# Designed miniproteins, single chains, continued (4): the designs that were tried, part 111

Each design is a single chain, and the fold is of that chain. pLDDT is the mean over its residues in the fold that is shown.

## One batch from the design tools (miniprotein)

Design m15856
Fold by ESMFold2-Fast:
Structure m15856 (fold): chain A 97 residues (1-97)
Amino acid sequence: VEELIEEAERLLKELEEAVKNGDFKKALELARELLKVLLELIKKGAYEEALELADRLIEILRKAIEKAKKEDPEAAREAEELLGLLLIIKGIIKITK
């Protein structure tokens, strides 16, 4: 779990920088890697850590979507789909917790 948290922190920082720099392709790749980390945390029963990661990823994706809507509509759509999936996952964790 601790190693997954360290990986998540590193990926979150890289994701924030990619969004800041307008690198939406890299941002989406990093967001998908973070989703894999989120699913591993859930698999290990680390629900509190998974919820915290989901909330942070949701916040960054919302910012990415707003920025990408005008510059890269395709990336904005993919980010919206990923945001929707994260909201569903967050809901499931809250029910099973």
Scores: mean pLDDT 83

Design m15857
Fold by ESMFold2-Fast:
Structure m15857 (fold): chain A 89 residues (1-89)
Amino acid sequence: MLDELAEAALRALSEELGVEIVATPDVLAGMKELLEKGRRALENGNIEELSGMERLGVRILLLAAKELGDKELEKKAEELLEKLKEKAK
C-alpha cells in the first residue's frame, strides 16, 4: 500500500508541476516517510502540534488518494487539511 501511495503521489506531483519526477529508490523512500507522517497525523495527530513536514505529508497523502481513487482516505485527508488551513491562514 505505501509503495502504491508513493508512486501515485509522484505521478500527481509530476502532473501538477508539469515536470517528470523520476521514481528512484531514494525518492520513493523519502515519499514513503512523508506519507507515513501524514497517516500518523490522520490517526493520532493533534492539529496544533503538527510539524510542517507532517502537514506536507497530509497534502501529499490527499494527492495520492485522489490519484488512486481511494475516496475514504481522500475524505479523511481533506478534512484534516481543511482544519490545518484554518490555522495556517
Scores: mean pLDDT 74

Design m15858
Fold by ESMFold2-Fast:
Structure m15858 (fold): chain A 94 residues (1-94)
Amino acid sequence: MYVYDPKIPSPLPAMYLGDIEGAKKAVIEYLKFVEKERPDKILEYIDDLIFTARYIAKELSGEARKAAEEMIKFLEDVKQKLEAGYSLEEALKV
């Protein structure tokens, strides 16, 4: 379901490398980019990222799996805050 667009920065390489902090930063930058490009679809893009991260967690092991699982948890928390009416800036604040 996730579609690669070369103009949209992807958080996936950091997840594949098992870089949890790099993946989190890449996810934050990706969501900020999506908010500016497609603000009405931010929740759809979060759902697509969660779906892709779940796929990575199933297909890969070790540090890459851990990075994907941490990103799923982070994205689900951001989604819940956005659905509760928080701004993206507040939802990303941890």
Scores: mean pLDDT 76

Design m15859
Fold by ESMFold2-Fast:
Structure m15859 (fold): chain A 55 residues (1-55)
Amino acid sequence: MSLEELKEELEKLISQMSAEQAMEVYNEVIALEKEKKLSEEERIKEAIRLTKKVM
């Protein structure tokens, strides 16, 4: 999947979740960025994984 396709999938998933679920995903992504330097693609893939976990 291209970076553009990953971004579109993430935006679609975020639009379907509640504000509380979106905040949970946001906090987890920020925690991962503090722990590891992730590429933009890796960050988006992790965000998609986390959105699917909370939905």
Scores: mean pLDDT 75

Design m15860
Fold by ESMFold2-Fast:
Structure m15860 (fold): chain A 73 residues (1-73)
Amino acid sequence: SESEKLKAQTAQNLGNVYKSQGKYDEAESAYLGAALEYQRLGDKDGLAKALNNLGAVYESQGKLDEALAVYKA
């Protein structure tokens, strides 16, 4: 639904804000939430965007194996 997609977009935007603040744990949580909602909705473009940003957060945390996993998904 439009409401569910808006919720996913809001989680994505919160992740972007947390990432810009260097709050990588909060950004990770927000992007994971967005990715899960986009996956449930079948929104492939939203999912790809969320996973790409999640990978960047994992790189910033030094979680290189996790970053590779989401970039390959």
Scores: mean pLDDT 87

Design m15861
Fold by ESMFold2-Fast:
Structure m15861 (fold): chain A 80 residues (1-80)
Amino acid sequence: GMEARALAFLAALPTTGITVEQIRALAARYGLSAEVTGLDPAHTYDLLSQRRVGPLTFELTLRDQATGEVVTATVRLSAP
C-alpha cells in the first residue's frame, strides 16, 4: 500500500546531493507526491539522518553544501 511505497522512497533517498526537485522526482517514481518544507529549493544538501514521524511524514536532518548549516526538513507524502 501507500505506507510501503513511502518506506521504499525513504530507503531510496541518496545520502549526498539532495535537492527539493530530486525529492519530488524520487517520490513520483514510487507513485507519490511530496510536500517538502524547511529546504531552500535552490540549495543542495547532504543527508545526516532520517526519521519517520508519521505514516507518510518524515523528518530529515541535512547539511547545506554551500553554507555548512545543519537544517531540519519535513517531507509529507500523499497520493499523486
Scores: mean pLDDT 89

Design m15862
Fold by ESMFold2-Fast:
Structure m15862 (fold): chain A 73 residues (1-73)
Amino acid sequence: PRVLSREELAELLAAREAVEGALIREEDLYPAIQLAARKAGVSAAEFLGEAGRFLRTEDAGDGLVRVSLTAPA
């Protein structure tokens, strides 16, 4: 399976698209959140606070994180 770039995950996060089990490098996760916050026009801290409600992360091993996003209601 292809590993998402920080830019790819940032686009999905900013758009609030539903995603099941996408992979990203652990070190790219927070940078992706920062990029998504910029795209959404909010601070990274504000976005991170809200991300906990729709973003689920799971350790996939080998420095990879499995990411799942819920669509907005």
Scores: mean pLDDT 78

Design m15863
Fold by ESMFold2-Fast:
Structure m15863 (fold): chain A 85 residues (1-85)
Amino acid sequence: MKYSYSFKVKKKTPVNPENGYSSVEADVTIKTEENKTYEVTLYEEYENGKLVKVEVKAKSPESEPAKELIEKLIKLRIEEEEKKR
C-alpha cells in the first residue's frame, strides 16, 4: 500500500542532563493512494538518544487503521536501531 506522510512537531522537550530523558510529540497526517486522509498523534520518549517509548493515538475513528500502520513502522525503526548496537 502506498502512503505519503507529513509530520508537524508540536512539542519537544530538551534532553534532561540528569537522566538523559527527552520527549517529542508530533501530529502525523497520512494520505493513501485511495485519497483517504488519516490523522494521528505520535509521542516518543528517548533516554540518552535511544527511543524507549512510543505512543500513537488516532485523532478520529477513521484514523484507527493509520495508528496500526504507524505502530508497525516504529517497531521496524526500533529494530533497525538495535541491530546497529
Scores: mean pLDDT 70

Design m15864
Fold by ESMFold2-Fast:
Structure m15864 (fold): chain A 68 residues (1-68)
Amino acid sequence: QIDAIVQQIQDLTQQMINTPDIQQIQQIYQQMIALIDQRADITGSQDSLARGRRAIDAFYRDQIARIQ
């Protein structure tokens, strides 16, 4: 359900913040994108998909910049 997906995204967000390894950050990013896609499939919302992907992309870029 959507609540479970939201909790998983929050958990992955915390993992990415606490991760010093760029390869693990990339793996977490891919998992977050998969969850955004799954949420969009449940809701049928392309706007939610596009907005979710932009937010995750921005967050991912910030985490990469933190390390490099």
Scores: mean pLDDT 80

Design m15865
Fold by ESMFold2-Fast:
Formats: structure tokens, C-alpha cells, sequence
Structure m15865 (fold): chain A 78 residues (1-78)
């Protein structure tokens, strides 16, 4: 994961698994377009890990919990 991808996953998990595009963009200090681009990259590597909702984006807790000990878990556990 890139630093930005790591920060997006970390922010979502710290924020009860869900946040609006604007909230993520403000938290990371980037544009909403940049956030969308990074979410697309995350989902390309881990399909379905982040899902779009009417209010923003949510991490798929089921998929996250079923992952092997990998780079993604290191981002979350800190």
C-alpha cells in the first residue's frame, strides 16, 4: 500500500468503518478526486474492500476480517 492508501484505510477504520468523501479528503489534506483515485487503486488490489454508500465510503469489515496476515492488517493494527 502507498502512504495515501494506508491513510485512507486507517481513517475509515478509526471512523467506525465509514466516512464521506469530503471527510476523507479534509483529513488527508487532498482533493476529493485524489481520494477517489486512491480508493480505486485499493479496490483494484483488494476487490470489495471499500464500498461506496449514498453518504460516502465504507470498509468491508467481513472481507477485512477474512484476510490473511497481510500488509492491510499492519495498516489497521498500528
Amino acid sequence: LTERERRILEYLLLNKGEASLAEIAEALGVSQATVRRHIARINKRYPGLITRTPTGYRVNRELYLELEVEELKEVVLK
Scores: mean pLDDT 73

Design m15866
Fold by ESMFold2-Fast:
Structure m15866 (fold): chain A 111 residues (1-111)
Amino acid sequence: SEEEEIKEIEEVLEPLRERLHEELNKILSSDDLELFIAGEIEKLSPKQRAAAFIVLDPRILINHVLPRLSDEEIEELFKAVVELLKENNIPEEEIERFKEAFEKLVELAKK
């Protein structure tokens, strides 16, 4: 089910939120989250977009964020998140799990 797929995605994202909790809080304000959800991503830095993506519930990403983005904007978002993870020394194994979860999120959003 879609809910089971979302649960699998959350199992990947939740540990990243825990590891990055302090850094995410330094990068991202409530106003930044509102801009991201509204699809006004051009007003945000790559780090702010990446942080917003990690913090948000996968259901919000699938239903409100990803459907509003072009394929090019989705690719830029993907690169921004991977860069944020690498800068914060997230293990390559966890980054690979993130890449799989991101692809699944995009598939669910484009259904």
Scores: mean pLDDT 86

Design m15867
Fold by ESMFold2-Fast:
Structure m15867 (fold): chain A 105 residues (1-105)
Amino acid sequence: MLKKEGFSYEAEVGGRKAAISATVTYNEETGEVDIQVSAGATADSKEEAERLARGLGELAVQMAKDIADKLGYEYEIETRTAVFELPESGKYLALATATAKGKKK
């Protein structure tokens, strides 16, 4: 049986407002836990968006670690970052995702 909890908030990263969401999924049959943290913000240039994506990635990793540590799981963290051009606004979207996969010790 899968149990899922999520939360979201805003933070400032590199002078930009970032939207951050976290989801925890627990598999009662296997004892496995999936923690996914996603963060996104817009920037005015590709270079700013690339710097912002790195900062968002660091924040996402730290949040995933904090959640996993509080739950008492052994975990491995994967981080992904991406930058996309928003053609209608001429802005760039910076995205970062940190996924912690673990099992109860």
Scores: mean pLDDT 79

Design m15868
Fold by ESMFold2-Fast:
Structure m15868 (fold): chain A 63 residues (1-63)
Amino acid sequence: GKAELEEKIEELQREGVRAVLAGDYARAAEILREIAKLEEKLGNFEKAKRLYEQADVLEALAA
């Protein structure tokens, strides 16, 4: 349900922060894309779009 999706987003956000702090921008980008997919399932399309854009920036930093 909605609550389970929101909990998973919160867990992924914590993992994403750890990835950034570790300098693993490729992993952080992957995590942001997973969060974006969950936001789309919640109907938050504008937020998902911003998350995909942020993931692209992080992936560029990893290269």
Scores: mean pLDDT 88

Design m15869
Fold by ESMFold2-Fast:
Structure m15869 (fold): chain A 101 residues (1-101)
Amino acid sequence: SERAYREALEAARAASEASNKAEKAGSSPLAVGNAGSGATMAATAATTAKLGAPGEEAGRTAALGAESGYKAAKEAGATEEGIKAAEEAAKKGREAAERAE
């Protein structure tokens, strides 16, 4: 589904931006990496959706990736800007999952 692909890409972009904001704000390498984990998972979901996987599955994977990145960034002690960006990525992942249904 092209919709599932687009929504997973939006989650991947939000997670990537979270990682970049954490890095620019001077977060530890661990916090930056953890914020970026959601980007990797969301990008995987986008690839899977493009290859014809069900939209619901792709959206759910994007949501899980983004939420994992947010939780990991917060737990690793990322900066306030990094945590907020990761939270935004998690929200985008959830929206992708809801719309894929």
Scores: mean pLDDT 64

Design m15870
Fold by ESMFold2-Fast:
Structure m15870 (fold): chain A 67 residues (1-67)
Amino acid sequence: KYDEYVKLRREKLIEALKKHPEAFKDPEGFLRLQIEVDEELKKEHPEYKEFADRDIEVLRRALEGAR
């Protein structure tokens, strides 16, 4: 289950990066893009909500710590 979530998240993140290649030059923007991917993932696949919520929490803390 978690392995399926990780694979799906990676695929979705690759698609997001294709649309927003500028995120490679902006660490904060990349973290925000990952949060957006996780929010969309839990909307499309509510069975992965707990995994996505945990990732979002970690990413939000990373954004706060980078300042």
Scores: mean pLDDT 79

Design m15871
Fold by ESMFold2-Fast:
Structure m15871 (fold): chain A 97 residues (1-97)
Amino acid sequence: DAMREALREKIEKAAEVALKSEDVLKGVLESMQLIGEGVMEVLRAEGLRVSDEQRRAFVAAVSRAIAKGIIEKKSKEEMVEELMAIVDAFLARVRAA
């Protein structure tokens, strides 16, 4: 699954950027951009439509997970697994609609 592997690579880069940031807000914003790019590529490839409510819920969940990971100094592996779980759950809900 080339798309899933590409998405995981984007999430790994996002986790690295977030965890190296001394500024939580900058870490969240920069990592969110990378995650958003990966997720948008999947949505476009599969022709999926996302509601404003689904988008807001996803952004809130991902931003919270990143901020918590930075503050609690989680490992890159822990952050990647948590972010992948959020993304997988989001895509499953969007695909089911």
Scores: mean pLDDT 86

Design m15872
Fold by ESMFold2-Fast:
Structure m15872 (fold): chain A 101 residues (1-101)
Amino acid sequence: MDLETLIEAAAQLLAEARKKDPNKVKEFVLETVDKMAEKLGLDEETRKRIREMIEKAVDSDLEGQRKILEELYKYLKEINEEAAKQFFRDLVRALADYLLE
């Protein structure tokens, strides 16, 4: 799956997850991204920035989610491109699993 498709999928799944329970999805996503960032070996400052960007994305409409996730990818790519791609693959999987429950 190309990166643009992963970012679009993450935005769409996040928007759908918000419709179930906005407070619970925000808590789930923030916990999930913290675990993913730790597994990828990202430092505390990077993890803090990821949390802040994801929190803004959860609180945004679909267009805002696309823009924030695109900025997050660009930020992570400058640190480690393979980790950035893996982060978005893991995020899409986690959101899809959340929606199936």
Scores: mean pLDDT 79

Design m15873
Fold by ESMFold2-Fast:
Structure m15873 (fold): chain A 68 residues (1-68)
Amino acid sequence: GMADAAKGLEAARKAEELGKKGEKEEAQKYLDRSQEYATRAVLDGHVAEAEEVGRAAREAGKAAGLQT
């Protein structure tokens, strides 16, 4: 549901925060959770919201230094 997309966005934000603190392992765990929530949102028919979660996760990964 919409709650899954909201939780996915929050997980992506937490990943960015942890990555900026140098907690790369914890940041990766939150990126993984963000992806799980995006998948649930898609299965629940909230495709556009899941795409926003994906964009947030990508930006969090870049900010955390997890993407080249």
Scores: mean pLDDT 79

Design m15874
Fold by ESMFold2-Fast:
Structure m15874 (fold): chain A 69 residues (1-69)
Amino acid sequence: SKVFAATSALLGQPRELRMTVADFMARYGLARSEIPGVLALLNALGAQASVENRRGAIQDDDVVVIRLP
């Protein structure tokens, strides 16, 4: 699935990653609805993954922050 593919790609990135939700979607081929699933999988694998500017529904200008284990 796209969620597993994106999670695998992210595990190969630098230890800390910051980008907008729009850039994250474009880079990893994700729909906005798939983002919580990717973040949940990363957190299950020991990363710290969140949307730092979340005000309810995820927006394109929100920032995804991922710190890998």
Scores: mean pLDDT 80

Design m15875
Fold by ESMFold2-Fast:
Structure m15875 (fold): chain A 110 residues (1-110)
Amino acid sequence: MEHVERAREGRRRAEEGGREAAEAAESGDKEKAREGGLKLARGGGEGGVAGAEGGDEEGARAARETLRAAGEGGLRAEEAGREHPEAMFEASKGGGTGATMGGMGAAAAR
């Protein structure tokens, strides 16, 4: 199912974005933290919507796995960023932009 494939791509992007955001936040790299946060939230949002739009059990499961990966990545970035709060803040700004892009995609589907 194409919906499941798109959800899995979103999950991979969310996992990569979360790792990148956590590594950047731990090192105090504000720009990379923001990019990682954007990738995390956009991947999670797009993949979650794609899986859910399939209306089947496989799509719903893939959507839940994608959203879980995004949530876990966000928590790791917050923990890593505690020593560099400015980098953690930039990761959060990236996450906000990614969430907005995901919301626009959902609106376009309706």
Scores: mean pLDDT 73

Design m15876
Fold by ESMFold2-Fast:
Structure m15876 (fold): chain A 92 residues (1-92)
Amino acid sequence: TDDRIYDITSRIFDIIGGVRRSRQEIRDSIAQNNPNTIAAYEVARAIIDDPDMSDQDIRDIVQQLQSQYNISRQMADMIYRAAMAIRRRIAA
C-alpha cells in the first residue's frame, strides 16, 4: 500500500539520521520538492513493487536518482545502505 512506502521511507531516514519521520512529515517534504525525501521515497516504492530485485538493481536505481535529483554521493550511499538493510528484513 501507499502507507507501506511511507513507512519504508521513514525507516530509511531513521537509519540515516536517527530520527523517524511521520507519514505526514514525509508527504509534506515531498510536496516541498525535497530531493533527498523524493529519492528515498522512490527507492522505498521500488523495493515494495519488486522485493526480488537484485542488490545491483537497487544500486542502479539509487545512482539514477542521484543524477536526476542532484543528491550528494554521501546521501545516495546512505540511502542505498539503509534500503539494503530494510530489503533484507522484508525478504526474510
Scores: mean pLDDT 83

Design m15877
Fold by ESMFold2-Fast:
Structure m15877 (fold): chain A 83 residues (1-83)
Amino acid sequence: SIALENIKKATEEAETNPEYAYSVLGAASRSPDEEIRLEAVKGLYKLSKVLPERARQLLERLAREDPSERVRELAREKLEELE
C-alpha cells in the first residue's frame, strides 16, 4: 500500500532526514491499521539510533497502550534490543 511504502521510505531516510522520519512514524504509530502500526514499530527502532529519546518514548507508548497484542509484543522486543 502507499502508506506502507511511505513509512518504509521514511525509515530508510531516518539518518539523513530524522525529523521527517519522526513525523511520518509518529503519525503511523497512531494509525487505525494494525499493519501500519507494526511497520511504525520497525521504523521507530531504526530511528532510535539517531533520535534515541523521542523514538524510545513512542516505542514505550506502543508497548504499554496499543490495543493490539502483536504491536505491544513487537514494541517490547525492540525496546529490549535497545538495552
Scores: mean pLDDT 87

Design m15878
Fold by ESMFold2-Fast:
Structure m15878 (fold): chain A 87 residues (1-87)
Amino acid sequence: EENKKRLERRRDIVAEALEKAAPYATPEQAKIMKELADYLRNDTDENQQKAIELAKKLEKTLSPEERQVINDIARELIAKEKAEEAK
């Protein structure tokens, strides 16, 4: 169950990062990012499979710069969550 909580938090962080990064992406990429975020927030077996397929598609279409923006936002969110949990 602790593994489940870590995965849930990871999914929430990724979903938030995708939503915040969407305005900086192309309209097509932004649509994929929003759909992926929705699937990550609604954790069902069907949505997990859809999220995996969508993530693979997005990963292959993102430029290194776009990936960096998502990673920067995700790291900021992780740092915030870690700070709130640790102190």
Scores: mean pLDDT 74

Design m15879
Fold by ESMFold2-Fast:
Formats: structure tokens, sequence, C-alpha cells
Structure m15879 (fold): chain A 100 residues (1-100)
């Protein structure tokens, strides 16, 4: 199902965030901000069965917009948020393809 595929892809993003947190473990601000984004994605996973495919895509687009704002507000950590944004955009593209 679309929901099972979305669950798998969201879990891949969370795994990628955990990797970025480990790679940036000496940067407490980056780890805190990544942990916040991880919490948003874990919440999305918890309500995934209640959402339409369009709502799932809109939630991922909101996360992408938030990552852009973080890259602007925390320019010293810009590369980390841009890497995460690229991963989320990849997932969004894969999910949009499943709706075709």
Amino acid sequence: SMTEFAKEKLEEIIEYIEKLKEENKDNAETVRLLSYIEALLRHLLSVLDTLSPEEILNELKAIIDYLDKLAEEYPENKEVFEKLKEKVEEVLRELEKELE
C-alpha cells in the first residue's frame, strides 16, 4: 500500500537523521535541531494511517520548507540541513511517483 511504502521511506529519513546526528555529535545545536526534525517525522509516522496520500506529501513539503528556514537561520550548519533536505526531496519524489 501507499501507507506501507510511505512508512518505509519515512523510516529511511529517520535513519539518515540518526547518521547526521552521529556525524555532528560535537555540535550540540545541530544535534538539537536534527532531534526536533526527527520528532516531527516520528509523529508523522504515528499518524500515517489517518492521512491521505496528498496529506502525507504536504507534510513532507512542510518539512522541506522548515529545513530551508533552518539553513538560513543557522548558516554555520547549512550543509547538514541541505543534505537532509535533499534526502526528504528524494523521498517526496519517490512517493509522488507511487501516486502516478
Scores: mean pLDDT 88

Design m15880
Fold by ESMFold2-Fast:
Structure m15880 (fold): chain A 118 residues (1-118)
Amino acid sequence: NVLAENSRTGFEATLRRAERYLRQGKYVMAALLAAEVARGAVLGLLTGVLSEEEAREIFERALGLLRRAIANIPDKELQSQVQALLDKAVAAYEAKDYAKAAEYLDQLIDLLQEYLAS
C-alpha cells in the first residue's frame, strides 16, 4: 500500500527529528514531534490509511519517545499536565476509542505548542 508506506516514511523521519531534539536536551520539541506522530498513527487508523497493526507499531514507537521526552521536561506543571493527557490518550487507544485518543493527543499537542510560543 503506497499511501501507508508514504505515511510510515514521514513518521520515521519525524521520529528521527524528535530523537535528535532529545539528544540536544530540547525535551518540549521532542515531545511535540513524538505526539504529532502518535496522533498521525491514530488518524491513519481512523481514515483506513493504516491497518491496526501498522498504527499500533507506529503509536508504540512514538509513545516510547514521548514518555522519555516528558520525563525530562524541566517545567513540572507542564510535565504533569502533559503526562495526564498522555495517560488519557493511551487509555482511550487501549479501549479502541481512537477518536477520543486523537482528541487527547490534540489537547497535548496544543499545550506543548502554547508553551513553545510563550
Scores: mean pLDDT 88

Design m15881
Fold by ESMFold2-Fast:
Structure m15881 (fold): chain A 89 residues (1-89)
Amino acid sequence: LSNKEVVLEDAELLIRSAREAIEEARERLERGEALSVPEQAALGILASALRVQAEWAKEHGFEELARELEELAEELERLLRESERLAEE
């Protein structure tokens, strides 16, 4: 595999992981449950990884991939903020 093919496969795995994490976080928040500290840390790490991969994708002309990665990172960041709000209440 070329280096670009390997990076695209890694991006696909990150997208799948992000979608699963988003679904799990949404289910908890919809029940009025704030995310645990380990869950918050995991979502933060995942959002950061998506942001790094999105920058790489932009630099290499994969604009559609970059946008999908950025949208997933933004949703994870939104869920983290919502969890913080619930914990403050």
Scores: mean pLDDT 81

Design m15882
Fold by ESMFold2-Fast:
Structure m15882 (fold): chain A 86 residues (1-86)
Amino acid sequence: MTLSLLGGRNGHVYLVADEDVDASAVLDELEAMAGAPAFAMGIHPSGVLRAGVPVFLGAMPVEEARAFVARLFPDAEIRDETRPVP
């Protein structure tokens, strides 16, 4: 699977999966990082990350977001797309 990191305003980072991903085992860690419940992050109540749906990870440096995602999803290919377009 491929997970893409997207940058938003105010240092906000989002995660987009290219396929449906079962994140139920790491849901508490995702909520703790974002400071928000799963449904407010864009995660289905079952803990599934839906393909193409942005998931809010919180306000953080991209390097911290990348390290966090790599730890939770070690078998995933992670793409960094957090750079602002000039």
Scores: mean pLDDT 77

Design m15883
Fold by ESMFold2-Fast:
Structure m15883 (fold): chain A 91 residues (1-91)
Amino acid sequence: MSLEELAAKVAAGDAAAEEEARRLLENSLRLPIALSAAAIGREGERNNNLAEAEERIFELVRNERSDPALVASLSEAEKEAIRAELEAIRA
């Protein structure tokens, strides 16, 4: 469903379209946090310090924060994999 189709259905009072719009907004908010968490996890794997990485991830998720510098360290393939995982959770 495109954003234009979604907007038209929401305007028509389609409850399923309203739920989909809500999910897209949640994904827009949570994607930067998920990308930041993935970058911290990979840093922890490379440094063999998974316990510290886990604690940093829990702090980001708990406080709903993202780290744009860490997100920038991820490859486009890694970002796409995380987006696909979030979409799968929604489905």
Scores: mean pLDDT 64

Design m15884
Fold by ESMFold2-Fast:
Structure m15884 (fold): chain A 80 residues (1-80)
Amino acid sequence: SEESRRRAREILRDLADVMDEAAERGDPTLEHDFPDDLDDETQRLVGDAVAAVSGLSSSPRPTPEQLRRMAEALRELANR
């Protein structure tokens, strides 16, 4: 639905901001809690987008540069 897409875009933008903050701290630990009231469609849309950008990191502990690239990719997906 349009509402699920709108909510997914908001979550992707929030996640991108969290990744930028992690990059600035030099610590890839993401301090982000997803809302517990997400519908299945919103969860799927967010999951698909995160999976798509995960390939931008070649390690389980991304560098600040990799985190910033992932943040930019999430914002690009959110703005479509």
Scores: mean pLDDT 74

Design m15885
Fold by ESMFold2-Fast:
Structure m15885 (fold): chain A 86 residues (1-86)
Amino acid sequence: VDEVVELLREMGLDDIAERVEKVAKGLKEKIEKERANMDPEQLEGLDGGLEQVKKDIEEAIKLFKENPEATKAELEAQLAATQAEE
């Protein structure tokens, strides 16, 4: 997460980086808090979702390194979708 936020700031996307940092912090805090009250079945689903988000972020970083301009627009769209859940 920190690597993504730092990369976004280097791209001049400070507003997006701040939103990603806030969402990631809120998600981590919510996960740690809710984990203590979750059934094993709920925890399994949550962990699966987190692994998917991690993969999507890693793929986005890879694409940015290969094509910065095209990936910038795609990252912005993905972050907007994530922000809408908040």
Scores: mean pLDDT 64

Design m15886
Fold by ESMFold2-Fast:
Structure m15886 (fold): chain A 60 residues (1-60)
Amino acid sequence: SAPAPPSDAELYAAMQELEQQKVSSAQEIRDLLLKRGFPELAETMAKTVENGQKVRAEQA
């Protein structure tokens, strides 16, 4: 139902941009992916990062 789903090339470019910017905040990752048109990926990636940060906080 989305008008124009982004391509895998655009997805790859978005992933590279996130890595290049050293984005570690779940909120920043979510915002960037949402701006790029990947709402499902934004949720998944943000939750993954948040879980990882939570584990690190428990160990710190």
Scores: mean pLDDT 69

Design m15887
Fold by ESMFold2-Fast:
Structure m15887 (fold): chain A 62 residues (1-62)
Amino acid sequence: SREERVLEAAKRGAEAEAKGLVIYTGAESGTASAEVEGDEVRAVAKAGDAVVETTVPISSMG
């Protein structure tokens, strides 16, 4: 489904961002997550003290 594809894309983006944050912050590891919130997907990447949040509209894939 479109929702599932947007979620997968957002999660992959957050994983890439988390890897970058690991290098930038010097943390041992990073985490990435993505969740559907209504008509949007919220993705979060964390490493050390750094957090990046991105919201992607599901409609952007159509």
Scores: mean pLDDT 78

Design m15888
Fold by ESMFold2-Fast:
Structure m15888 (fold): chain A 114 residues (1-114)
Amino acid sequence: KEEIRKLLLRLVAALILGDLETARKTLEKLGISRDEEELKKEIEFLKELSKDKEKLIAYLRGELPDVFGQPPLGIQLRGLASVYGLDPEEVLEEALKLAEDEEALKRFLEEHRD
């Protein structure tokens, strides 16, 4: 359970910080196959959102409309947490706390990259 929680948070951190390699490896470890071009588009979108923390947090909460026909990252995160038997609201809340603080987000990714 704890390993999956860390992987989900690592995925969010990697996507927000634009670490394509870590995001890809984390998805593979979670048993999820994503198209690389779709993953790159999501990273570029999140880079743009990260210029405005309020918009980034709203997107992660699922308060903004779908992007490119995909559900918001926060909805995907809650769905994955539920599949793995975690509390989806707790996982989302931890992801939101990390996204709120860029320094904490960078530190988390560095500590959990391996």
Scores: mean pLDDT 75

Design m15889
Fold by ESMFold2-Fast:
Structure m15889 (fold): chain A 71 residues (1-71)
Amino acid sequence: APAPFIVNVSIDSSLISNDESVKKAERQLRAARDIALATGRALEVSASMDPAIQKKVQELADKARAELAAA
């Protein structure tokens, strides 16, 4: 199935404890990677759509990439 043109990077910023949040962050990092891949596909799909949508998807990709790089 084709990916949607809008994908949100859902990384919970409610990591309240480094000890517990380490394992939680690992799951969120895995989810972020999944979302980053989906966002990349959405960018390809949205490239043939509206320029406004392309911009939104690009912003989401930027966020996902920054988080993955920071992890």
Scores: mean pLDDT 56

